# Ledger of designs, part 17: designed miniproteins, single chains, continued (4)

Each design is a single chain, and the fold is of that chain. pLDDT is the mean over its residues in the fold that is shown.

## One batch from the design tools (miniprotein)

Design m12558
Fold by ESMFold2-Fast:
Structure m12558 (fold): chain A 108 residues (1-108)
Amino acid sequence: SMEEERRQALREASENLQKAADYMEQGDTEKAQEALKKAGEHIAKATGDKATAEQLEKVLIEQAKNPTEQTIEQLRKFSRGYEHLSKGDHKAFLAELASIIVESSESS
């Protein structure tokens, strides 16, 4: 079923975003970028929107070149968001995304 395929793809996206964050903490840029590419592929499968998924993938891969504590935290929020979405929890997904936007807009 389409719903089962979407949930599986969202789960795989979440897992690969978590791996990317872990690799960034370890300083392994190559493995982080590989995990981000896999996450992007799974997001494309889950949404059917390859263009948006490719754009997100490119942004995240670029951030992986200069990982900051904030960048790693944002990846972990994306991972949790997609994990919630894989379980049908759209409210929790949006809450994780909103927290990224709020942090990015603060003048701290």
Scores: mean pLDDT 81

Design m12559
Fold by ESMFold2-Fast:
Structure m12559 (fold): chain A 76 residues (1-76)
Amino acid sequence: SMKDQLLAAARERKAYLEKIYPELSPEQQKIADEMLAKLDQALASTDLRELILLESEVTILEMKLYVLRKEAEKKA
């Protein structure tokens, strides 16, 4: 189901963030903390509308984290 797919995606995203977290700068960790909070909210939810909204919010934060990491690479 769509709910099962969204929950599976949330679990995978959380696992990935936890794996890379120690490698992140304090600024990057702040974004990761916001993502983790939303992923935990998603994993506790059974409302499809809430899951879709949280997925969209996490995707936006993921893009912000990606940009910050790419900018850090260019300065190194």
Scores: mean pLDDT 87

Design m12560
Fold by ESMFold2-Fast:
Structure m12560 (fold): chain A 100 residues (1-100)
Amino acid sequence: GREDLLKAIALELRAIGLEIEAERTNDPRLYVEAAKLFLEAGELFEKAGRYEEAIRLYREAIKAAEKALELAKKKGDKEVVEEAEKVIKKAEANLEKLEK
């Protein structure tokens, strides 16, 4: 419904803010948090029938999670590696369903 769209927009804006801070600080934890928010926003857009926005947000989630994974592996942060891999798998699975 409308409330799902408003929540999705708010989550996307928060994710963008975290991604900007992650780029400034080179913090893999901020990248994975941004990725999680992009994924949640994408799922809410999908629930609202906004498939183009959902696809875009799933791609943004993968991009942020891949950056988190790269930095976390370099720093030896196994927790962030596992969280980033989970976001990538879920976003890729969601994309596969929508791009069929």
Scores: mean pLDDT 90

Design m12561
Fold by ESMFold2-Fast:
Structure m12561 (fold): chain A 78 residues (1-78)
Amino acid sequence: MNEELYREAVALAEEAASIPATRSAVAPVSKTPASIGAAAGRIVTALEQSGETASPAAAELKARAEAVAKRADEIVRG
């Protein structure tokens, strides 16, 4: 579970680096659920604050980041 979640978080960070609205929110991600959740949450926040959710790439990135953040939070709390 954590390995799959980590790989998805890394993929999200790579996509976020290609989008101007999320580029500044990109930070190194460790394999801890807390680090993964924090990284995904920053991407969601950056997209919401910029309004850059109209493009298909930004909308997909937001949905994936929200899913990753939720899964990481469930692991931390569970």
Scores: mean pLDDT 76

Design m12562
Fold by ESMFold2-Fast:
Order: structure tokens, then sequence, then C-alpha cells
Structure m12562 (fold): chain A 119 residues (1-119)
């Protein structure tokens, strides 16, 4: 079972840590998670995610690791190649899984991505 942590602890998360930070951004329930395939699979299963979309930049190497997982869980792929690099994220209904640390910069970046591509 994944461990829910504070924002302060989440800012120190390593890719192998079995932990997530949960908050609300623009009406979405957002889960900040490290990029570990086992952690990602466990969170998708715990949240009961069986549909949704992986938004990714082909410029971000983390995106390549997530594509096979998205395909396994029946998620749609939405590539955004507008010249910007960004951390990938999954949208399923009112839930977002964001593969980044919950820094002010990453929170701000996600808000802009939601406004531009999801809404």
Amino acid sequence: MLRRVSREEALRMRPEDRAYYETEIKGYRVYFVPTDPEVIRELLEELGITSGTLYYSPRNPVSRALIPIAEEYGLSLHEIDDGAEFAPFIVSGDTIIYFALPSDTNIFALELLIEKYVE
C-alpha cells in the first residue's frame, strides 16, 4: 500500500519511494508521485483507474517509460509537441496523477497545462 505524505516530505521523495502527495488544483484531485513503474501501477489500481488520458511531451524521457503503462491500463495517449518540455500527467475524470515533485514551479506548470490542454 502506498503511503500518503505531507508536501514537505514529498519535496524530498526519491523515484523509488512508495509515497504520494495529494492536493486539489483547479477542481482536480491531484496525486504527485515519483516515476517508479511499481508505484505508478499500485496507485492506478488503488484509485481504480480503468480509463483516462496520459498527457506527455516527447521531449521528456520520463514520458517514454509511462507510455507502456498507459497502454496496459487502457489509457489514451495525448502527445503535446509544442516545443516545451513538461512532466507527464494522467487525467481520469476529476483525478490527475502528476509525475513530478510538488514544488511551486511544478504546481504552476500543471495549472497552465490544465487550462491549455485539459479544459
Scores: mean pLDDT 81

Design m12563
Fold by ESMFold2-Fast:
Structure m12563 (fold): chain A 80 residues (1-80)
Amino acid sequence: EWEDKNVESKYEESIKIAEKELEKNPNDYKIMTIMSSSYTNIGDYEKSIEYSKKSLEIDPNNPGSKASMKYSENKKKEKE
């Protein structure tokens, strides 16, 4: 529905902003966590898992990245 498209667009903008911030600071695990969560919300579970793993390599205790990775891995298994 159209409301889902509006939500997706907000997460896409968050990804764009986060991508620019990662260009300036490639090891910013907080930005990686934001990208992971945003990719989860737009349904790109593979990229969500990728950024979650990168975030967790820097901060293994990051609860947001752990949650996004688990959710995205479960969703990816359902669609494989």
Scores: mean pLDDT 76

Design m12564
Fold by ESMFold2-Fast:
Structure m12564 (fold): chain A 100 residues (1-100)
Amino acid sequence: TKPIDKSKPRLLVSILISRHPDKDDKVAIFVDTLDSNSRVVDSEVFVFSAPKSWSLEELKEFALEFIEKKYPDYELVDERESVDPHDPNVHHVVLVYQPK
């Protein structure tokens, strides 16, 4: 991953992947657009239902592909993953994108 340049605009992306035993998995994508002064200038939320046949990696790949198609002038510069401390069926992916 490239070092984050805090003087450039960036997308802060939080992905919440909820795996349910009895119903469709959910992928929620939260996107905050930050300007070159680190001010939030836009905030968007996208929620998708996903097939139970998809693995956690496939759900993550779907979210990454969605972001790349929606923001084609941006590139991924940082990625972090964790399991929710209160629910082991909830996975968090935090991504930082910057202009190419």
Scores: mean pLDDT 80

Design m12565
Fold by ESMFold2-Fast:
Structure m12565 (fold): chain A 85 residues (1-85)
Amino acid sequence: EKEENLKKALDYLNQAMLAFTQGDYKLAKKFADKSRDYATKSGDDGLKKASDYLKKASDYALKGDIQKSLKHAGKASDLLAERLK
């Protein structure tokens, strides 16, 4: 159901953010991709965008582009923070 998909999207996004913070960019990308799938099923455009930004951040980090990585990670974090009311 929509509520279950929303919870899974948030859980995977949190796991992706944790992996990113720990420098595991491959794992962060994998969890961000799963979060995106569940966000799409829940109809939450904000979570979908946050997941897309974190996936891009992880890709840039893997390529060594730290400035672009941090910019996209910041956008993902800002979108996630907006959900806290």
Scores: mean pLDDT 83

Design m12566
Fold by ESMFold2-Fast:
Structure m12566 (fold): chain A 80 residues (1-80)
Amino acid sequence: SGFLDRLKDFYRRALEGAERLGIKSKEVELWKKLIETYDNKSEEEFLKAYVDARIELLGLTPEQRERYRAALDEVLKLRK
């Protein structure tokens, strides 16, 4: 399967590991949401959710947030 299938598998394994070790954090909660988005939504929606999760974890400014979204849009354009 493609790159995103491998990326989802990576996060799924990371989540399983965190659950086994009893690790609870906002990052682990975001991994779970990303996996759910990937399983139930489009690739574009998954990528948007991923960017939003990274913005939240990094505490980016509004200007940095706009740059992140612009970069995502450019990546999505390359697939057309």
Scores: mean pLDDT 70

Design m12567
Fold by ESMFold2-Fast:
Structure m12567 (fold): chain A 68 residues (1-68)
Amino acid sequence: SMEKIKEEILEEVRKVLEWILRQHPDLPREQLLAAVRDLATDLGQRKGLSEEEIQEVVERAEEIVEEM
């Protein structure tokens, strides 16, 4: 289902975000936001999501960073 694809993308975003923070604990939030936007967009495009669905996944990825 499409929801499962979105969940898989967000799981990958979480794993990459944890890795980035482990390597660069003092990385500015704005750079973290840019990284997760780019990653979520790239993964969404590869999975065949529409532009609208990619925007939804990007917004959810940004929320992960903001809730840290």
Scores: mean pLDDT 86

Design m12568
Fold by ESMFold2-Fast:
Structure m12568 (fold): chain A 88 residues (1-88)
Amino acid sequence: ERDKLLDEITSVVPDVSKEELQEWADNGDNEKIQELVEKILKKAKEKGWSNEEIAELIGNVFYLVFGDKELAEDMKEKILKYLELEKK
């Protein structure tokens, strides 16, 4: 399951390795995680991903970092709402 999340993240940001993502998550490198979220937003939009797909991936980043499914779902909903507002 963790490998699937890493695969999805690296498919959007291929300049970041699974090893690097795991190290950032394990070390709690908040600045690197924020940069990753911003890269995902930009790259996923460039690839034509839907707002729901982008929100799902960002939720998966929070799940990878914190291991909290409820937090991941909450972040997914907040990002989805943010993206829907930006679209209008």
Scores: mean pLDDT 76

Design m12569
Fold by ESMFold2-Fast:
Structure m12569 (fold): chain A 80 residues (1-80)
Amino acid sequence: SADELIAQAAEELRKDPLSERALELLREAARTYEKQKDYFRAALLYRGIAELEAERHGPDSPAAREALARARELLQKARR
């Protein structure tokens, strides 16, 4: 489940704040919420992914900007 993936990601981040595995788990959880049409929770996860990518590559990096843009897009979908 998405909640199990998020819990695993949190444990990976506790061991290594720059864990690539945590990013993989969070992206899979976000895709799971999108398939369920839970756009609000998916948006929150992409915001978290954007923050982690910003820590790794800077806030203006393509990965951080793409994740943030996706979060904003999903938030608009969540608003009907």
Scores: mean pLDDT 86

Design m12570
Fold by ESMFold2-Fast:
Structure m12570 (fold): chain A 65 residues (1-65)
Amino acid sequence: NEAGVEAARRAGERMRRDGLEVEVTEEGAIVTGPDRALALAAAHGLAQAVAEAGTPEYRVEGRAR
């Protein structure tokens, strides 16, 4: 899903500047942070960006480092 991948890459670039790691694939994205709460909050924000791009089915996951 190209629109979801594009939205995830754009949001992920900003998150990487804040010290988060983001892996983007065609099926979904994984956000990894120093603690679970921060990673989940970032994943929620990325999922909203993807939904706004018209691909709410694109899966986003948050995990602690």
Scores: mean pLDDT 76

Design m12571
Fold by ESMFold2-Fast:
Structure m12571 (fold): chain A 79 residues (1-79)
Amino acid sequence: VSEEAIEVAREAKELLLEHAEEITGYSKEEVEKALKRLGAGEPLTAEDLKILTPALNMGRDAGLSREEFLAALRIVAAE
């Protein structure tokens, strides 16, 4: 996982938690639960994937593969 992917993933996590309802349409608590499951390597629910979609779009816009950015998000979510 690249340093660039980790940096974009940290920014995405911060934005999702700070502006949860505005960005995802879900509460901060629901976003925190989705990130906790991601960081723990647990299976993601359909709602978790909806919550994480804006973050995945940020990774895509930065030119990162979905696979690399998901790995970066997992690392950052486990912090």
Scores: mean pLDDT 82

Design m12572
Fold by ESMFold2-Fast:
Structure m12572 (fold): chain A 67 residues (1-67)
Amino acid sequence: MVEAARKAAEFAEEWARNGDPEAQRKMLEYLREAGIEVEVDEPLTPEQARAWAELGRGLADYLEAQA
């Protein structure tokens, strides 16, 4: 779970940086593995991607502290 949340944050940052559709797809896959289920059929805006990156990083840090 922690690893999945970290990977989701990494791919969200990549999407925000370069707009790579594969980064968005992998971000959503890792969010689901971390227990967050989202459905997005269209590319995220860079602002949305940055928000997801911060949430994923915060979730990973929180889960690591709880372990």
Scores: mean pLDDT 72

Design m12573
Fold by ESMFold2-Fast:
Structure m12573 (fold): chain A 72 residues (1-72)
Amino acid sequence: SEELKKYFDERLDRVIKEGSERSRLVAELWRRRYAVKGFEEFYNELKSKYNLKTDEEIKQYLDELTDRLIAE
């Protein structure tokens, strides 16, 4: 989904802008992963790894991760 990819891009941009140097590197690594593999494959790997079943659960997970990385 283009909407979901945009959601990921916006959250990763927030970490890159507002997070520590370490958190920025993590966000850049995530962006690089889906740039290489394609967003759909990366998305499906995240769903499988964290047992996420809906787009809403993934968005919640990403928001929580973003807030945590910025707070570090």
Scores: mean pLDDT 77

Design m12574
Fold by ESMFold2-Fast:
Formats: structure tokens, sequence, C-alpha cells
Structure m12574 (fold): chain A 71 residues (1-71)
């Protein structure tokens, strides 16, 4: 079976702030393995557009790295 990349997002609350983490899993033959993970604050009023853009770029970089890894 060809390895499959799965992007998952989970949300948790810590010290009155909502934290969101995005994780890339590699699924092969029915098994899922964590490849990489990034965490960001989804509801922080102090989160700048620059910070949001960097998180998006990080997720894209992680996906590219995962594709290279399973090749």
Amino acid sequence: MKPELILTTSTSEFNGKTLTSSAILIRDDGRSTLFDKVMYNLHASDVTDEFKKKNEEKIEEMLKAAEEYIR
C-alpha cells in the first residue's frame, strides 16, 4: 500500500489560552505514525498576521518533508 499523508488538528486550553496543534501522520498498511507537529495559538488576540503566515509556511514545509521521507 502507498504511504498516505494525513494532516490533523487538535485544540486544547492552557492557562486561559486556546492552543491549536497541527500534526502530520504517515499512514502505511493501516498503521499511523506521527511525522511532525507544530503548535500555535488559535484565539490569541496578540497573534500577528506575520506569525500566522509563518505557521502556514511551517505546515507546508512539514508536508514537503514528509513527502520526501516516504519516497
Scores: mean pLDDT 67

Design m12575
Fold by ESMFold2-Fast:
Structure m12575 (fold): chain A 95 residues (1-95)
Amino acid sequence: MVSDEEVLTLLEEAMKTEGGMILSLSVLRDMAEKLGLDDLAKRAQELLDQLNNGTPLSDVRPKALEVGRELIERMSDEEREELANRLKQIINLGR
């Protein structure tokens, strides 16, 4: 069974690169929308817009991790496993 700590660790790893951050934020936005968490979906989209406008990764990353943490806290075990699997795919894509 995937733990909150395991999902957060995968999120931190996926978000080490700009490409990984963009893909991870897109996943967080889509999952937040699916769960009806419109405020978290909007926050993820705003961070994507900031990256597209040239905001440094170092400024966006801690805010993106905060959105991820809040989303994970509101997820079921099945939803956390889905997120973990999508994050593993993002990490592997960075090879």
Scores: mean pLDDT 85

Design m12576
Fold by ESMFold2-Fast:
Structure m12576 (fold): chain A 81 residues (1-81)
Amino acid sequence: DELLEKVEKLIDELIQEALERGDLQAVLALSEALAEIQLLHSSGELSVEKAVAILDEMAARETDPQARAALERLRERVAEL
């Protein structure tokens, strides 16, 4: 699925950036986002709209500022797909 591959690539890029900065909470949040997106794909429900909705919910529940910023950045990039 082209959408899944694009989203996975975006998440991998953001995880690498977070690792380079030592932002382990951002790495964990992005890894959880990857699992949620993969679950949507496995259920046949993956779309840009549903991916954005899940990322918005995850960012709203995130208490770590760096992790929230990473989820918000991922959301913005996914919304452009």
Scores: mean pLDDT 88

Design m12577
Fold by ESMFold2-Fast:
Structure m12577 (fold): chain A 84 residues (1-84)
Amino acid sequence: SSEIEKKIKEIKDIFKEIIKRVKELGKTEDPETQKTLNGIEKFINNEKLTKEEYEALKKEIDEVLQDEKVKEALIKELDELYKK
């Protein structure tokens, strides 16, 4: 769906802004937060995810997003990057 593709693009743009702000504030010492941030950066750059980054980002998407179709589409993109 073009609407789902638009929502994924909006989420990627939000992720880019989050990564930019985190780089300005300094690195976190929390390993779980760092895995999620690494996963987000690789996702926006279309880079291969580690298992730990994949699982951390998948968990955050499931907790934060309400739209099941958008969740499914994002998780599918993460699956493709993990299997890359």
Scores: mean pLDDT 76

Design m12578
Fold by ESMFold2-Fast:
Structure m12578 (fold): chain A 116 residues (1-116)
Amino acid sequence: GAVLGGTIELSDLKITVNSDGTGTVEGNVKVTTELGTLEGKAEGGARYGKKSKTVIASLDGELEGSAGKGKFGATASLQVNDDGSASGRVGAFVANDTSGKVVGAGGTASGEVTLK
């Protein structure tokens, strides 16, 4: 199957984690491919590991840009700092509706975490 390589950036993530370790996430997505870019908003669920100070976030969204339109799914692993900032890596899969191709990509994720 035809898989396009790409880079993914998750930015301005707002992550809220409840006392039971479950949570929600929302943010901005940019995917850069050889066919162009796709951008949009994504939202989903999050889980916090208190001992490791990490958040695992799963996000879904619909993206559009110069590469056309696509559906987005991603899992991000972020390290949480004492000031509430978080940064890490994302692995994702994007189905590009314009080209009929699928992008498997990795990239960066950054944002803020509110622990309740």
Scores: mean pLDDT 78

Design m12579
Fold by ESMFold2-Fast:
Structure m12579 (fold): chain A 64 residues (1-64)
Amino acid sequence: SMEEKIAELATELANERLKEAGIPVEVKFSPESVEITGVRSSEELEQALLIASESYKEAKEIVE
């Protein structure tokens, strides 16, 4: 489905950006949820959430 495609793309974009930023956190989107693993501090969580939300927004724009 379109929602599954958005989730897959958002997962790819978020993890690519986290790696580029040097943040050792992984994000996994599904149509109904988001999982964040490897968080070690509140600062890392805030950065991961920002990257995850931006990546989801971009994936949605791309898939349309």
Scores: mean pLDDT 85

Design m12580
Fold by ESMFold2-Fast:
Structure m12580 (fold): chain A 82 residues (1-82)
Amino acid sequence: MLYRPDPLLLRILHRVTDKEELTLGEIVKLVLTLLRKENRFDPEDPAVVHLSPELAEVLGVETFNANDLIGLAERIERHVTY
């Protein structure tokens, strides 16, 4: 199923894609790609990922667990429309 991200999330995702409609899995992959590109994985615990200020504002959290991709997807799903 294709979703349209909310305007702020879409603006962030447009740093790594030109698509306006994406699957939830594509959005998760693009968020992880952006966070890797910005070196935001914790050096002492690579399971901890620190969100950019813009993503923290959108998702309402400053960190998430990299092994909990379902939890990340659930947070993202609150900021997309069909």
Scores: mean pLDDT 80

Design m12581
Fold by ESMFold2-Fast:
Structure m12581 (fold): chain A 83 residues (1-83)
Amino acid sequence: MVVLLTLDEVLDTERAQALAEFAEKEGRKLGLDVKSVFVVTGPEKSYLAIKVGEYDEDKIRELAKRIEREFGVKVTGIEVLEV
């Protein structure tokens, strides 16, 4: 499954890469079964897509808080996609 975090900032390529690397490392430290991480930048906002083997809501919420603290961004949405 894929967990999609919506961010209220348009990230440049360098910040997007740093966010993806941070989310993978911190997610794994939290015990998330992280398979892959992608950042997609739109014209008005960015999305962090995390492919996980199993969904854990509390761990995802903690990861979102760590991302907000580290990057100074706000996570405005969390969606779970079955693909």
Scores: mean pLDDT 84

Design m12582
Fold by ESMFold2-Fast:
Structure m12582 (fold): chain A 79 residues (1-79)
Amino acid sequence: ASPTNLKAEKKGDKVKITWDPVAGAAEYKIYVDNELVKTVPGSETSAEIELEKGKHTITVVAVDANGAASTPASIEYEA
């Protein structure tokens, strides 16, 4: 299942992205405009990223221990 309740908010000079845990996730991959920018352990449900000014599509994918990717969850954010 895809990550749910995906949110993005400004935290100082960075953007903090949060989501609800996905059962069986070994890691989460964070994409900005379809480019992989960060990977966090499955024990984490947030990531801080730096964004250039303008509109961006932020996507989060859960990856299980076998490398299988979930359906992606996406939001638009203007930095």
Scores: mean pLDDT 83

Design m12583
Fold by ESMFold2-Fast:
Parts: sequence; C-alpha cells; structure tokens
Structure m12583 (fold): chain A 106 residues (1-106)
Amino acid sequence: SVPKLSLKELYDIQLEHIAKINGISVEEAREMLRELEEQAIEEAVKNQKSYVKEEDIEKTKEEVKELAKKYNLISYTAVVLLGLNAGLKKEEAEELAKEYMEELNK
C-alpha cells in the first residue's frame, strides 16, 4: 500500500518529477502543465457532439464520480475531461471535478 498523501503532496511530487526531467523549475513545470491541461479542456469542449438532458445531469455526475473513484483519478483536469466526455457541459464538469477533488482530501 502507498502512504496516504494529500492531493497537494501528490501533485507537488508529480510537478517535481516533471521539472527534473525537463531541467526547469517547479514553477515553470506548473505553468507548462496548466497550459497543457487548459488546452486539453478547450479541445474536449470543441469536440462535444451532444449533451445529457437536464434531468439526467445528477445521475451522470454520480456515474462520472464512480468511474473517477474506480480508476483512482487524482487530477482535476482528468475528472473535467471525463465529465465532458460523458456529456456534461463545461460548467457542470468543472463543478463535479471540484467536488470530487474536495472528497479526495479526506
């Protein structure tokens, strides 16, 4: 079993690894990753073909959360992308990802 780390500690470890591999600062790695993640979200939004019905939003959010837990997702962006792919609008996917990330800090 891995030690119980906070989301911040897991994210910081990932950023330190990215910085070391690329020979850049942790701050530069953070900005680079942020830009790439924002680009991925914008592409996913552009590629959405359909949305779930308003009455199905709550059910879809629960299904996305269960998938995120099943795959042990620790990335806000990964959960946003999963929500967008499931047919949630950007705002709904971002709300779901924020809620999921807060639950992971327990």
Scores: mean pLDDT 80

Design m12584
Fold by ESMFold2-Fast:
Structure m12584 (fold): chain A 71 residues (1-71)
Amino acid sequence: MRVQAVRLVTQYDTDGDGRLTHAEMIAAMQSVGISRATARRLIARYDTDGDGRLTRAEAVAALVEAIRIAQ
C-alpha cells in the first residue's frame, strides 16, 4: 500500500513542486476507487496547514488510508 501511495503522489504531482492540490488528491483517490465525498473528507483531515495543498508526507498518508478503505 505505501509504495502504491508514493507512486500515485508522484504521478499526480503535475506541478512537480512536492505538494498536491485538493483537485490532484481527489483525482488520485478516485483512481483507487474512492468517492469524491470520501476523498474530500480525507483531504480535510490531512491538510493540517489549511493552505489548500498537501505536502508529500500528508498526501502519502491520506492515500494509504484511501487504499485501505477501497479494499
Scores: mean pLDDT 74

Design m12585
Fold by ESMFold2-Fast:
Structure m12585 (fold): chain A 65 residues (1-65)
Amino acid sequence: MDATKAAEGALKGAQEAKDAATALAVLHGSRETLEFAKKQGDEKAVELAEEAIREAERVAREHGL
C-alpha cells in the first residue's frame, strides 16, 4: 500500500468522523500510518498522517474525549 494514499485516507476518515468511536479508530490508524510513512521515508505521507492525527484528536475532543 502507498503510504501517501494511506495517509490521505486517514485524513478523509478524520474529517468525516461524527462520533467518538470513529474518531478513536481513525486516530489509532493515523498513528500507525505515521510510523509506516516514517519507515518508508515518505515526507508527504508523514505530513498528511500528522494532519490526520490532529484532525482525529480535534473530533475526539468535540465528542468528550
Scores: mean pLDDT 81

Design m12586
Fold by ESMFold2-Fast:
Structure m12586 (fold): chain A 62 residues (1-62)
Amino acid sequence: SMEEQAKLLSDEDIEALRAYARTGSFEEAAKILGKSVEEVRELVKRAMQAIAEHPEALLKLQ
């Protein structure tokens, strides 16, 4: 959706976190996702914050 009222753990946030977890690098994750390093860092930050509040969200990384 174009409206981002709340940045809950989205598929894009999950993909960024998974790529970062697999590579250990924001630069490599950015290459995999076709995004900038800055975008990936923001997505990973959002995912980590969402998981801290809702640990069950980690199951979506499987």
Scores: mean pLDDT 72

Design m12587
Fold by ESMFold2-Fast:
Structure m12587 (fold): chain A 69 residues (1-69)
Amino acid sequence: KVEEIKELFRKNVDNEEAVKIFEEEAERTGVVDTETVSRIGARLKEKGFSPQEVLSVVSKVNESANEVE
């Protein structure tokens, strides 16, 4: 499941730092749940992503997770 979500996310997001953060958080727990999405958003903010960029990435994470399950 996590690998399928990662592949779908990589196809939808061109930013390698965002992909890296997503992959690290997803692999940490093996799931992509609300807590995981929250941690991804926090790490993106820490890396200097704008609020709009964070929302875009979080939306893509949720879309990828919903597509897989």
Scores: mean pLDDT 75

Design m12588
Fold by ESMFold2-Fast:
Structure m12588 (fold): chain A 83 residues (1-83)
Amino acid sequence: MKKIEEALRIVEEAAQAALNNDEQRVKELEPKLQEIVDRVKPVMEKLRENPDTKLTPEEQELLEIAEAILRLQHERFQQELAE
């Protein structure tokens, strides 16, 4: 649970840095975001193979992190286009 909270904090910090146009901070956080993505990939592949698959509570938390990361990437892309 605490590790999941830390992962969400990293995603939120990266999103905040992107909104503040702090590209340096975003780049510093990318390795940590990549580690989180690597943990999420198996869960996403499991759902891709069978959308009706039953997820454990831990896998459900990883899916929530994946959604936050995708939202962050979308916001970064939109911010770049707006500039």
Scores: mean pLDDT 70

Design m12589
Fold by ESMFold2-Fast:
Structure m12589 (fold): chain A 100 residues (1-100)
Amino acid sequence: MMSQEEVERMEELLLKLYEAIKNKDYEAMMEELSKILGEPLSLDDFSEEDLSAIKKAVEATVEALKEADFKERALLLEEFESLLRMVVSISKLIKEREEK
């Protein structure tokens, strides 16, 4: 389970990601996603469907965090990170198969 410092760090990154999504700032969105996953990401790596899924996941997680206790927040953030890693992995596999 995440420590309090890890939870606070992840919440900060998630809120920055949420703000970038609301502002339609795709460069900031990719920067914050890259920080969360620890790897460089580009908008070109994602389909519109993948971006929509990420946006919905971010919005749902931010809403769930508003009423969550510390333990629930830690679990939500761990699940959110796992979901992002899955989406990124699938997007990369699709891109490799659809090479120009």
Scores: mean pLDDT 77

Design m12590
Fold by ESMFold2-Fast:
Structure m12590 (fold): chain A 67 residues (1-67)
Amino acid sequence: KKQEAHKLILRGIALKLQAIGLEFEADLGEQGKLDLSDAQIQALRDRARELEAKADELFAQADRLLS
């Protein structure tokens, strides 16, 4: 159970890092530093939110295993 919880935490951290990267790309697009359309910027934001939600669920699963 402890090993399983640790694996979920590591997966959640990886997803959070991916979300940060996508948000950074969207920020660069909004600043005009990357040639991205409004739709592409929105898609990056949407994907980042999906990854954050998945990470939060993995953390919640880990918390339940450690309870």
Scores: mean pLDDT 87

Design m12591
Fold by ESMFold2-Fast:
Structure m12591 (fold): chain A 77 residues (1-77)
Amino acid sequence: SLTFEQALDLLLERARAGDPSAQVSLAQITAEHDLEELVAERLSVETLERILETAREQGLDPESIRAVERALEIKRK
């Protein structure tokens, strides 16, 4: 079984590769565990924009969408 850190690293890799299910899971985990700063540090602006688009297209909860938006704002500073 994967540890939380190993699962997070795998999700980051899959999200970078454009896996929509990984992008959705990453958005949810980012909101639940307040990982906006970590995600902003680890992902490019382009990848964060793609995750945001996927989250919106799949009708994710407002908190998950907000977490990705905040990560993108942090990255753009």
Scores: mean pLDDT 86

